Designed miniproteins, single chains, continued (3). Designs and how they scored, part 59

Each design is a single chain, and the fold is of that chain. pLDDT is the mean over its residues in the fold that is shown.

## One batch from the design tools (miniprotein)

Design m10160
Fold by ESMFold2-Fast:
Structure m10160 (fold): chain A 77 residues (1-77)
Amino acid sequence: MADAEIQAATQAGRAAAEAEVARVEGEPTLEDEIRAAQAGLAAMRAALATMTDAEAKARVQALIDAEEAELAALRAA
């Protein structure tokens, strides 16, 4: 089921981002947020590479593209 693969990919991304945030002591900086976003994106890309369902791949790719756009905006701020 495509939704299960999408959920697994987004969960992997969230877990990776949360792990990076958990390393931060005190108030997160912009650099800490960028690192967390990069970790989440890397985990989602890794999940995408193992997927075979075309619809699930397209949906996860769209989420990756959206996160990359947000990261680019964050880096430009």
Scores: mean pLDDT 79

Design m10161
Fold by ESMFold2-Fast:
Structure m10161 (fold): chain A 79 residues (1-79)
Amino acid sequence: HMKSEEIEKLRNEAKKYVEQAIEALKKGDFDKAIEYLRMAREAARKAGLPGQANILDEAIEAVKKGDYEKAIRLAKMAL
């Protein structure tokens, strides 16, 4: 059981973490970007958004592979 206000808060948290991850990627701070993407993924999962969480998992893997353009594209899709 989760209240609509709690779900909306988690959706907003996921969006903010994605925005912070994109800025970290643009600055070349890849470790920080992975941290923000992980936080966004957990917020998306708690909000009941499995599709968004899966896209964020793919973004994390793209960062780990050095495909930063793909990571930014996937992160934007999760917004």
Scores: mean pLDDT 85

Design m10162
Fold by ESMFold2-Fast:
Structure m10162 (fold): chain A 59 residues (1-59)
Amino acid sequence: GLLDTLKFSDYKKLLEIDPNNVNALNALGLDYLLQKKYDDAIKAYEKALAVDPNNKGAL
């Protein structure tokens, strides 16, 4: 929907400013996966893992 489109663009813009934002990389990766853009999703997750190899934080 429109909200999803804006959210995706927002994460993309955030990564242009801060390419090491693990939360944005994980969110972008999930959005790519939902769009069946698996190569882009893999690249996003690879970047997240490069920044934090244990990016499975607990609250």
Scores: mean pLDDT 68

Design m10163
Fold by ESMFold2-Fast:
Formats: sequence, structure tokens, C-alpha cells
Structure m10163 (fold): chain A 104 residues (1-104)
Amino acid sequence: SLEELLQEIKKKLDELSEWLKANPDAEPEELLKKVDEYVKEINALLKEGASQMDPKMLVLIQMHLIALSSEAYVLLKQGKVKEAIEEILRLSENIKELIDEELE
């Protein structure tokens, strides 16, 4: 169901957030790889649910996910690990809020 797919996306975002909080001093390359792995998994789930979602909400979630991936890449390439983690956590919470609005 769409509800199960959206709950799985929230779970993936929570898993990423917990990993980042547990590894605040990880190497930038390791953090980037972890972010890329979770973003790939979340994109696959969004693709599965796309036809059942409100198109506006789908686009908003996709845009926030792109922002999360792009900001992580830019900050981690500059060695700004703390700022990257803070931005990823912020955007992750925004995506979860959008999912909650879709679920109503």
C-alpha cells in the first residue's frame, strides 16, 4: 500500500539520522556513501508509490530529497562534516513532515 511505502521511507530517513548521530566524526567519503545509499533506496520507494501519490506532494518530496543529496555532496566535499550532518537532519525532518501531510 502507499501508506506502507511512505512509512518505509520515514523508517529509512530515521535510520540515516541515527547513523549520522552515532558517527559525527566519520570520514566525509563514508558519510557521502551512506547518504547516497539511503537516497537511492528512498528514490526506489518513491518510484513504486508515484502513481498513487498526489503529484504536488511527490514533486515536493523529490525536490527535498535532491536538496538533501546536493547539500550533503557540496558540504562533505568541503570537509564540513558537522554542517553536512545538521543540514541532512533538517531536510530529513522536512521530508518526514511532507510524508505525514500526504498520509493525513
Scores: mean pLDDT 87

Design m10164
Fold by ESMFold2-Fast:
Parts: structure tokens; C-alpha cells; sequence
Structure m10164 (fold): chain A 79 residues (1-79)
């Protein structure tokens, strides 16, 4: 259902935001890149609220890719 897709989107959005906030605290030199990532995930989250279920599923997959990008940034800063 659309409700289940939106709940998963919210979960991934909140996880992505948390990783961006943690990354900003550890390395201010990549602030621009992190702010762009934040803007991208925020836009997708807002678009998902207005989308039909099939479009919301596509947005969910896009947010998953942004979460993976945020995780890679975190790993690069802790290694």
C-alpha cells in the first residue's frame, strides 16, 4: 500500500538525515556536498507525499541510493 511505502520512505529519510548531521559534525569541509545531499533527499521526501503508489516506490528506491551515498561518506570519514 502507499501508506507502507511512505512509512519506509520516512524511516530511510530519517536515517539519511541522521547520517548527514553526524558527517557535518565530524568534517565541516564537505558541508556543501552534505547540504546538496540533504536538499536532494528532502525534495524526494516531499515529492513522495504527493505521488501515487508506483511513483512513491520509485522515490523509495532513489532514497535508498542516497542513503547508500551517505553511508559511504561516513565510512570515508571514519577510515
Amino acid sequence: SKEEVLEEIKRLYEETKKLIDEALKKNPSIRQELEELDKRVGKLYREAQKADVESAKKILNEIRLLLDEARLIKEMMTG
Scores: mean pLDDT 83

Design m10165
Fold by ESMFold2-Fast:
Structure m10165 (fold): chain A 58 residues (1-58)
Amino acid sequence: SDIDEAVELSIELRELLSKFPKEEKEKIENEIAEKSLTMTAEEVVEYLKKVLEEVKSK
């Protein structure tokens, strides 16, 4: 469940980031990739929800 939710949030975030400048997109994607390596699926879901809200508010 948490893994599936993390995948869905990742897809939504990737689609939103496609509208941003390449440098900003790469910075956000790299930060997510680095942090996700040390997180549980539940922590990844919480983190992605926060990032998605921040991206939508820009």
Scores: mean pLDDT 79

Design m10166
Fold by ESMFold2-Fast:
Structure m10166 (fold): chain A 90 residues (1-90)
Amino acid sequence: MEAEELYKEGLEAFEEGDYEKAIELFEKAAELGTGELKARALANLARAYLKLGKIEEAIEYLQKALATDPDNEYVLEERIKLSEEVKKLE
C-alpha cells in the first residue's frame, strides 16, 4: 500500500472518530513516506494522540514532524491547532 493512500485512509478514520485506527494508518504512512507526506503523517499522529488524551505523545510526534519539514505550513498550522486543543482539555 502506498504512503499517500495510507495517509488518506488515516484522515478518513480520524474524521470518523476512530483515532486508534488513524494512528495505525498514519504510523504506516510516516514509515513509508518522505518529506512533506511524512511530516503531515507525523503531525496527524500528534493530533490523533491528542484526541486520545495522550498529550506527551502528541508533543513528541509534532516535534518529529517539525524536524522532518520545519517550513511546512501544514505542520505549523497543526501545531497551533494542537496548542488550542490542549488548552480546551484543561
Scores: mean pLDDT 78

Design m10167
Fold by ESMFold2-Fast:
Structure m10167 (fold): chain A 73 residues (1-73)
Amino acid sequence: MKEELEFEIFAAMALISASVLILAAEKEKDEKLKEEAEKLAEELVKAMKEKDKEKVEELSKKIKELIKKYEES
């Protein structure tokens, strides 16, 4: 129960991060970044439904790296 809730919170935070990145890409008119972020968000939702903790962690790391790349540019 507690571990499942923690997983869902973690996955939800990753999805929020991807959504913020999509909005940022849309504001900057960066279609490539928007496509990349949307694909990651879609895969994350699928991984959440499948309760694939490893995939959620992998996708969360990719989202974080994509955000970092945007911030450093």
Scores: mean pLDDT 78

Design m10168
Fold by ESMFold2-Fast:
Structure m10168 (fold): chain A 91 residues (1-91)
Amino acid sequence: MEAVEKVKERFSGVPDPELVEDILELTELAIELKDEELVEAIVEAPDPGGALSKARALAAKRAAEGDENAAKILERIDAILARLAARARAL
């Protein structure tokens, strides 16, 4: 999928391969759910933090409006953020 390839290329220099993999999986989920706006938000983000921030804001807004697909995206993003927080505590 071209969008997944663009995310991989854009974040190829990121020193956290687990985070990059999480964002690639999130991009694939957004494509599966046919959420073009969410795919664009991730692909166009300047860095992984920006991608997660934009995706979460969009998913949270749509989930509040009753979008079950957006709720699934929000759950995935929160899981990624929880893993990042756990790793940040490792010395």
Scores: mean pLDDT 79

Design m10169
Fold by ESMFold2-Fast:
Structure m10169 (fold): chain A 64 residues (1-64)
Amino acid sequence: SMAIEEIRKITEEALKVIKDPKDRELLKKQTEKTIEQIEREPERADIELGVMYVFAAVLKTVSR
């Protein structure tokens, strides 16, 4: 899935700047849940991708 590939890239890029171990773990767990959700409901791929963009952006900001 293109959406799953993009979500993995978003996570990888965010992990380059997020240094807090708890925030890194939270991002990894959310990424796994999001991918599992897309695999169960592929029709939601676009919305789940959008939510993951916002989640990663917020976490990058608050993890400073």
Scores: mean pLDDT 86

Design m10170
Fold by ESMFold2-Fast:
Parts: sequence; structure tokens; C-alpha cells
Structure m10170 (fold): chain A 75 residues (1-75)
Amino acid sequence: DYEKMSKEELNKAIKSQKAAAEDLRKAGFTEEANKVEELIKQAQSALDKGDLKTAAKYLKEANEIIRKASEKAPF
């Protein structure tokens, strides 16, 4: 479907992923936390430009990293 998440939904996703990145860092997944934070910054930049499609893409990539790291935790 070509219907994208709204700007409000994308902002909520950014907040959730920031919290998840902090949790990953506390758990010792420093590399994954850094990569998620970088993708969130790119998503925020795209969102500030009104590019919801690009923002959604970066947030999807960040969520995949969070999921994969969570599958390895605690080891």
C-alpha cells in the first residue's frame, strides 16, 4: 500500500526507537545503539524536510537492528 505512516506516527516511532537505543546501550550493544541513533538522526532530518517516505525507510532499518539485537539478548 502506498499509504505512509503519518508525521505524528513517525514522531512516535522516533521516540520509541530512541528509548530502545538507550536500552541497547545499557545492555552493552554499543555498536547497534550507535547505528540506531545514526538512522534516527537521518529519519528526523528527512521528516524535517517533509520526506515521510525516506523517514519511514530509516526507521524501518533502525527497527530491524533493534529486533536482531533483542534476539541476541542477553546472549
Scores: mean pLDDT 79

Design m10171
Fold by ESMFold2-Fast:
Structure m10171 (fold): chain A 91 residues (1-91)
Amino acid sequence: MKRVEVVVEAPGATREVMKAAARAAARAIQEAGGEVTGARVEDERAVVTAMATPEAGVAAARAAAEAAAAQGIPATARVFVDGEEVAVFEV
């Protein structure tokens, strides 16, 4: 397990949209056998922290971006593993 951080940014998104993105990321991490250690949700931004595999982090970032896009808001999701950016999804 690695320290994983998923950062989702969606200009114009409400906190409600960002909550949906954070929930999608957390679910993807938990379904992959990871442990969610924290979540911070604001307008236009959400951050989910976890102990997970890098692959689980990448899946979580994709799920978060897709969840925001499903609400009609373009989103960028970044995944960091041990502080290093390993993937970016733009939807």
Scores: mean pLDDT 86

Design m10172
Fold by ESMFold2-Fast:
Structure m10172 (fold): chain A 70 residues (1-70)
Amino acid sequence: MKWSAEQAAAIERAARLADHDGDGTIPAASLQAIMDARGLPLSAEELAFARSLAVDGRVDYRALVAALTA
């Protein structure tokens, strides 16, 4: 799984807009809906990977972006 720099930047912006707590995380259960609302649908593999990074049901979206752009 690899994202282009443009895709990574767009996904990070979408996640930041949905991060109402400002803690750098978004709900894992809401990740697909958040990205779909922004026109950035994630594949089943990308969603499964993001859920594997979840702590207390939340995904650190900066860590997710870093992992998929390396």
Scores: mean pLDDT 78

Design m10173
Fold by ESMFold2-Fast:
Structure m10173 (fold): chain A 56 residues (1-56)
Amino acid sequence: SLAEAQALLEQGIAAYKAGDYATAAALFRQAISLAPRGSNLWLAAATGLREAEAAL
């Protein structure tokens, strides 16, 4: 659902801010799987995933 995808995105951002890039990447992948493809939520999660993976 959109609400679940949004919650996962927020959790991923929190993990990223904490320096837990592996957890952030996993959460962003889950958000991508639940968000409508091409939505702003999907793009935000995809961007977060790229940043988390680059920081690993």
Scores: mean pLDDT 86

Design m10174
Fold by ESMFold2-Fast:
Structure m10174 (fold): chain A 92 residues (1-92)
Amino acid sequence: DEAERLVREAAAHLEAAVAALAAGDVEAAREHLLKAGEALAEALRLDPSLAPRLAAAEEAALPHLRAALEAIAAGDREAALAHARRAAEALA
């Protein structure tokens, strides 16, 4: 299933973003978060039934991914790491 493949690709990018943030590599984390977001957006386009898991619930992956990117833009690495972990957990 292409949508499930994209969800797995996004999960791998979220794990890479978490590792990058833990290592202090904010630039690498931002790139991985953006790639995860692109994969999740395409998965949702291919299979809208994924919306509760990816976008609609408060603990869904996309809201936490967006919050992680906003935290990076604000210079808050700790908040970015927390939100990236929550996004990865949502796809587990």
Scores: mean pLDDT 84

Design m10175
Fold by ESMFold2-Fast:
Structure m10175 (fold): chain A 64 residues (1-64)
Amino acid sequence: MEEAIRKLRELGARVGDTSPEVQEAARALAEHFGLPATGRVTPALQALIDVLERGEAVGDYPAA
């Protein structure tokens, strides 16, 4: 999971991205979060990636 999130951030993945690396990482993240594992960056998955790219905590350590 963490490796897939890191790879998606490194690639700057977004809705409509069809690269094989993004598809693989998108499937792994979708499976982990209980989303449909279609191999595509869905709007729901893109929202999660955007939060991670902004450095916001997603159920993680509070920045205090």
Scores: mean pLDDT 63

Design m10176
Fold by ESMFold2-Fast:
Structure m10176 (fold): chain A 101 residues (1-101)
Amino acid sequence: MERATVRLTLRVTTPTGETFTLEITLGLEKRGGEYLVVSVEFAESPNTVGFSATSSLSITVAEYIAGLLEVYESMGLKVELLSLEASTEGAREAAERGINR
């Protein structure tokens, strides 16, 4: 199976006006023409945080990213994309669909 990686860097602003940088690394597996999320790694900048987690999911990268952004926005957080890095062009296009929903 084709494997790919997408790394997102997000600026998150809390309702109180505090800001932090969130880095998310998504491990992807291409199946049936879609990129599925098989691993997730979270880190906050400067990466010395009380938040780091690895989880495994079997949903499309677009669905995962869109759902994550919707959850953060529902919590009153403002999320801005700072960078998107992808190991393949197909993975990049799939991730961009989640961001642009």
Scores: mean pLDDT 73

Design m10177
Fold by ESMFold2-Fast:
Structure m10177 (fold): chain A 60 residues (1-60)
Amino acid sequence: ARLNLGNTLLDLGRYDEAADEFREAIELNPNLAEAHRGLAAALARSGRLKEAGEEAAKIP
């Protein structure tokens, strides 16, 4: 559910809201690779490149 919302927000360019949804998904399932990828993408597209790289390194 939260992955679908996060991906929709990414498509709409609402990167901060997308990042929040992916963080919530990670809190529910820390091994969910799609949530870590989505968060990294949201951070990168919002210009937070260092944080995006750190999150990408956490993808299981």
Scores: mean pLDDT 80

Design m10178
Fold by ESMFold2-Fast:
Structure m10178 (fold): chain A 64 residues (1-64)
Amino acid sequence: MDRLKELAREAIEALLAGDVERARELFEEMASLLTGVARMVALHEAEETLRAYEEGRLDYLRSL
């Protein structure tokens, strides 16, 4: 099972449901499984996704 893909999908589903705390927990768990450049990229993508939610760009989240 691709746990990273599952965590990413669950985080986006949580944001679409308005559960920001759950999404943050899932992003943190995902980052804990990664190191180096991969972790940096995952954290950057998480911050970008959270910013999109805060800005109300739900269409962006649905396109993921």
Scores: mean pLDDT 78

Design m10179
Fold by ESMFold2-Fast:
Structure m10179 (fold): chain A 78 residues (1-78)
Amino acid sequence: AEEIGRKVAELMVENLDDPLALETAYALGVMAAGILKASGQLEEARRFLRTAAEVLRQSGTPEAKRLADEFERLADEL
């Protein structure tokens, strides 16, 4: 879960200048967390989201910080 979260966040960071690609990567990340939640893997869903948020914060951009805050909010709502 952590490795996938890291890869999703890396994809988002690589596409911060492409709104469609960024939105698609974000949507896939949200879907992946939702699938983990639906399958009863709540702890894995939290690790996924928090790992993605950490990688996004490391980019240092306002857009990445906003996305990191959103993923952390989703993790807290699990």
Scores: mean pLDDT 77

Design m10180
Fold by ESMFold2-Fast:
Formats: sequence, structure tokens, C-alpha cells
Structure m10180 (fold): chain A 74 residues (1-74)
Amino acid sequence: MEEKLKELEERKKELFEEEIELSVRAIDEAVKATVGEEEDAPEKVKELGKKAEEIEKERQRIEEEIKRLKEELK
């Protein structure tokens, strides 16, 4: 049980780092869209935003599972 908790906390950290990386890429693509250098940039920004939203949902699910496991470990 405790090993699973540690695994979930590590996974949450990894997802947070991936979310930051996606945010940086989304900003980069948004900047390119603003200066008109790439006609596909708005679509790429939307795609990156969708991926970030999926990661956020996964992170929220992991947070709820961590909370549940901590409650059970009382």
C-alpha cells in the first residue's frame, strides 16, 4: 500500500513536469501565431492545450487516489 502511494506521488510529479513542458511549447506556438510565421500555429496551440488538459485530469485523478489511500492508511 505505501509503495503504491509513493508511486502515485512520483507519477504526479512527472505529470506536473510534463504539463510545464507542454505549457512552454504552447506559449512558443502562440508567439509564432501572433507574429504570423506559421499558419498552423493556432491549431497546434489548441492541440497542446488539449493534451495539457488531459494531463491535468490525470493528475487530479492521481491526487484523489493519493487522498483516498492516505485516508485508508489512518
Scores: mean pLDDT 74

Design m10181
Fold by ESMFold2-Fast:
Structure m10181 (fold): chain A 69 residues (1-69)
Amino acid sequence: GPLVSEEEKKEILEKEIKALAEKFGVSEEAVRKLKREIERIFEENKENPELARELAEKLVEEFKEEVKK
């Protein structure tokens, strides 16, 4: 059912969040603040998951600079 598909999707998203945190040297909690935006990026770019990852990385990179201030 849709709930099972949503759970699988959520698990993948959680792994991406952890990977982003490690890549940018920020805490998982900091990336998790962007979880909704990251989810939207993946949802809007569902046909291009590679592009979705690149956009999510860019979002985290921009956020990292703002958090540092």
Scores: mean pLDDT 73

Design m10182
Fold by ESMFold2-Fast:
Structure m10182 (fold): chain A 72 residues (1-72)
Amino acid sequence: SVARILERIAELVREGDLDMALSFAAMLLSIMKLEGGDPEVIELVEKAIEALEAGDAEKAIEYLEKAAELAR
């Protein structure tokens, strides 16, 4: 489930493992773009990646949680 993956990525951000969270988010984004995912979920994951690259853990969690809600 995409929602479960997004929830786990948000947990990694909360744990302070931003590098791992970024890696999983980038991998998921790549898969969603190749296999055809929900464009709204893709946009939120892209925003989460941007927040992670900026070191904004709080914003990254916000976008990942919103993406998980939509992916349910």
Scores: mean pLDDT 87

Design m10183
Fold by ESMFold2-Fast:
Structure m10183 (fold): chain A 92 residues (1-92)
Amino acid sequence: SMLEEALRLIEEALSPDPERAREAAVELIRLSDTASLEVLAQALVAVNEAAAASEDPEVEITLTMAGMGLASAIRIKAGSPEAALAAIEAAA
């Protein structure tokens, strides 16, 4: 259910309403407080794929910033860059 919530927030971050998109991106980063390392890694992969697929530069920037926040949370939770990278590669 945490992964489903993350995917829902990623979809909301694609909203043409900038305020709704911003709120969704903030809430997605807040999932770092409660979500498992596996869920955060899967959310990061989904955010990066959505950013790469976006034709809207503002949406791409918003998702890229959310992705950087998730990557930071993953690094902290994993305890090492090597463990963080392994979790992300396993989610891809």
Scores: mean pLDDT 78

Design m10184
Fold by ESMFold2-Fast:
Structure m10184 (fold): chain A 57 residues (1-57)
Amino acid sequence: MSDISQQIRDYYNQTVSNGRSSSQQAMDAARQARDAGYTGMGDAMISSIRQVDDDLR
């Protein structure tokens, strides 16, 4: 759990720093978590991203 959780966290932080579409890159990180078997974490990340995206519309 430690290694993949750290990679996802690093990817998320790098996404914010790069100024790219944080929603799209965070979604990619969430998919990576789901593929690795951390479906609960992936689902939570996706839900948070969608809620923020809806609020910005």
Scores: mean pLDDT 62

Design m10186
Fold by ESMFold2-Fast:
Structure m10186 (fold): chain A 73 residues (1-73)
Amino acid sequence: SVLVAITVPAEAVEAVRRVIEAFGGRVLTEHVVGDRATLVAELPDRPGVLEELTAAVRAVAPDAVVRQIPAPP
């Protein structure tokens, strides 16, 4: 599985959660502080999933930051 951290405005959390679910992923952790939220999500391990998810997330939250979390060894 691929782990990602997604940072978005708090109002975009529900839309981003729906995008993650549409990709067959699941949200593991949600942390909201003020006007910002960081979601940690698990995605299917397939080619292009990170790029496709990033594009879909940015369609609903243009300023979103998406980062891959390194898998532990």
Scores: mean pLDDT 82

Design m10187
Fold by ESMFold2-Fast:
Structure m10187 (fold): chain A 61 residues (1-61)
Amino acid sequence: SLIDELQKLGREAKEKLDELLKEGKYEEARKLIEYMNQALRHYARGDYASAIEYVKKALEI
């Protein structure tokens, strides 16, 4: 459930990153990468709720 939600949101964030890079929005892309790196750190330690929160922040860019 939480893992499935995180995987879905993660794919959306990767698609958004690709779009930002194609549009030359490098500052927004860097911010998105920073949030995704924070999400990955939480995911690695089993904190899926915080990982989801950071992916949602990435998607709000």
Scores: mean pLDDT 88

Design m10188
Fold by ESMFold2-Fast:
Structure m10188 (fold): chain A 61 residues (1-61)
Amino acid sequence: EELKERVIEVVKTLLNEGFSKEEAKRIADFVINHLKQKHPELTDEEVEEIRKAAEKVIDEL
């Protein structure tokens, strides 16, 4: 759950720095892929929840 909040924090920072929604989504995908490699305990379901949360934040901002 903490990993989801970390990804959301990164997304908010990118948007505040002037990145486009498309760039923020692409960068978030790279971050999520790195987290999946370092945390093998993450299930595909948890990874998808993190991705959806990031996308929702981007769409709201």
Scores: mean pLDDT 78

Design m10189
Fold by ESMFold2-Fast:
Structure m10189 (fold): chain A 71 residues (1-71)
Amino acid sequence: DDKKKAEEAIKLAKEAEKYIKESETDPENQKKALEKLEEAKKLMDELGDSEEGKKAHEAIFTEQRKALEAA
């Protein structure tokens, strides 16, 4: 089950990456990216310090950094 949560969190982070790229032409996409990242972080809280959680956490914060740089 934890693997599915980690996969979902990573999926949300990947979706946020697409919105970040589009945020240069549409500010609404910046907001969508941040919302996706927040949802992913909520899943990460449930995963804790698991091995899968650590990998998902790194992916999520990478995307969050990109979103903040685009803002």
Scores: mean pLDDT 73

Design m10190
Fold by ESMFold2-Fast:
Structure m10190 (fold): chain A 58 residues (1-58)
Amino acid sequence: MDEAHKVAGEMGKKAYEAGATPAQVNKIANEAFETALEKGVEAAKEEGEKKIEELKKK
C-alpha cells in the first residue's frame, strides 16, 4: 500500500520532468497506483516507464 503510493508519485514526477501535461501526469500516476495494487511495484514501474517513453516519442 505505501509502496503503491510511492511508485505512483515517482512515475508522476518522472512524467512531469519528461514534459507531460498535468492530465498525462495524473493519468500515469493513477495507472501506476492501480498496477502496483494489482500486479506489484515492479510491474507498475515497468508499465509506467513504458508510458513515459511513449510520451517522449510523441
Scores: mean pLDDT 79

Design m10191
Fold by ESMFold2-Fast:
Structure m10191 (fold): chain A 48 residues (1-48)
Amino acid sequence: MEGEEFVKELEKLTPEEAARKADERMRQILEDYRTNPKKIIEERKKKL
């Protein structure tokens, strides 16, 4: 699962680095959704 890879990466980081990486990922998703909502929806449908 895609989330599994992300969680494993966070486990290898320090708590501060893990929080920062999670925030960066969320921010990137929000930015992509604002600029290209159709593209993000299509990408998510492919994964579901």
Scores: mean pLDDT 69

Design m10192
Fold by ESMFold2-Fast:
Structure m10192 (fold): chain A 71 residues (1-71)
Amino acid sequence: MKKKALVIVTSNPSDEEKAEAGKLGREAEENGDLVYYESASPEKKDEALKKALEEAEKDESVGEIEVKVFE
């Protein structure tokens, strides 16, 4: 069975958004999902997202990718 990958990208997040991102990542890992976390400046956000997506897509165990961007 293929795993779900959660891609989290943060760019200048609020404290609440940081807490939510951390919570989502922990819950995904506890459920046996894969977590790809990138933190970037606003100018590098799209590059960070693309990098994380490419890493998730290269993993043959990944069947579903969910993306969460916090800015």
Scores: mean pLDDT 79

Design m10193
Fold by ESMFold2-Fast:
Structure m10193 (fold): chain A 87 residues (1-87)
Amino acid sequence: MKELQEKLAELEKELAEDPNNAQLWAEMGDVLLRLGEYEKALEYLKKALELDPNPDAETYLTMSRVLGMMGKSEEAAKYHALASKLR
């Protein structure tokens, strides 16, 4: 838990210096998911996809997990399928 909070603060600082870095938005989304902040995680992941429409499989997997935790099973399945096609 402490490590995730420290990582969040570090990523927020990096994001302030490089707000167009899709990878930083995606990593913040992952940290927020791990902290249980699902709505905020989804917002940050959507921003990552806006900046890079062809992201890593990891970004799609994180999106799927967030949507699954929010009960959006159909959307979660869609992003999981997208991640599974990237190898």
Scores: mean pLDDT 82

Design m10194
Fold by ESMFold2-Fast:
Structure m10194 (fold): chain A 69 residues (1-69)
Amino acid sequence: MTPFEKAAIDLVRDIQARLDAGEVPSREEVEKLLEEYAKKYGITDPEELENLRRLADQLYAWAREEAAA
């Protein structure tokens, strides 16, 4: 499992845990979590960081849909 995959899995799990607790993360909170997990796993490559930002955008959209259900 790559550092990118670890960061992505942690980000997804954190957002899911917040939703399970009845909390809907803001876009800013998702961006902050992305930065925290990128730092945790030592992701410094610009391409990998851009891929994580794309994932954060998708997760934010998903979290908003889950909250609306």
Scores: mean pLDDT 79

Design m10195
Fold by ESMFold2-Fast:
Structure m10195 (fold): chain A 62 residues (1-62)
Amino acid sequence: QEAVEPLIKALQDENRFVRLAAAFALGKIGDQRAVEALIKASKDEDENVRLAAERALLQILA
């Protein structure tokens, strides 16, 4: 909960592993503030980042 804003910024990191970790963490936190950023991450160049963002969106919106 305390780290939502830094995690949203981490979704734009140059390192795909950082973006992947941020997507997982945001999904676990379930904060609606992350929804728009996760929608953008679901279009990421890396397949694993896209899948993590889609899972996070499902967790938040379900």
Scores: mean pLDDT 82

Design m10196
Fold by ESMFold2-Fast:
Structure m10196 (fold): chain A 78 residues (1-78)
Amino acid sequence: PKLFEDMGFYKLAAESYRRIGDLAEARGDPRAAELYLNSGKMYEKAGYKDEAIESYERALQIDPTNEEAKKLLEELKK
């Protein structure tokens, strides 16, 4: 069951995506970009703006053509 602390849930989800993304990146797996993108989205929902920015930048380092990551990063840097 879900508890009242959605922010804590999103933070844990973000950290999980980031850890899996780090492992994928270490293996040269291009799916790391999607994992970092999802981590950034979860950090953004948790209110961790700087971590969300870092996660989107990592996604773009792996896949610079990812339009969703570009738009989300631009929106956070405004």
Scores: mean pLDDT 81

Design m10197
Fold by ESMFold2-Fast:
Structure m10197 (fold): chain A 83 residues (1-83)
Amino acid sequence: APVPKRPLSDEELAQARAMAARAEASGDYRLAGEAWDTIGEHYEARGELAKAAEAYRRAARAYEKAGDTVSAQRLRERADALE
């Protein structure tokens, strides 16, 4: 079932950004993709569509590096739909 979009708290957003940075530094591209997807959902829920699209594109690149082409394609399509 579709889940409702909700913005993250400032603390949750900071944690997601820190997780993305650490995951990318360690080569955990799947975790980096999950973190950027979460950041994208935060901005989309707030109506900040340009920031959401950028975060989803970052997530898609991370999933592509992880070999998850299905998640990468879904996030590219989601980003394109916002611009």
Scores: mean pLDDT 83

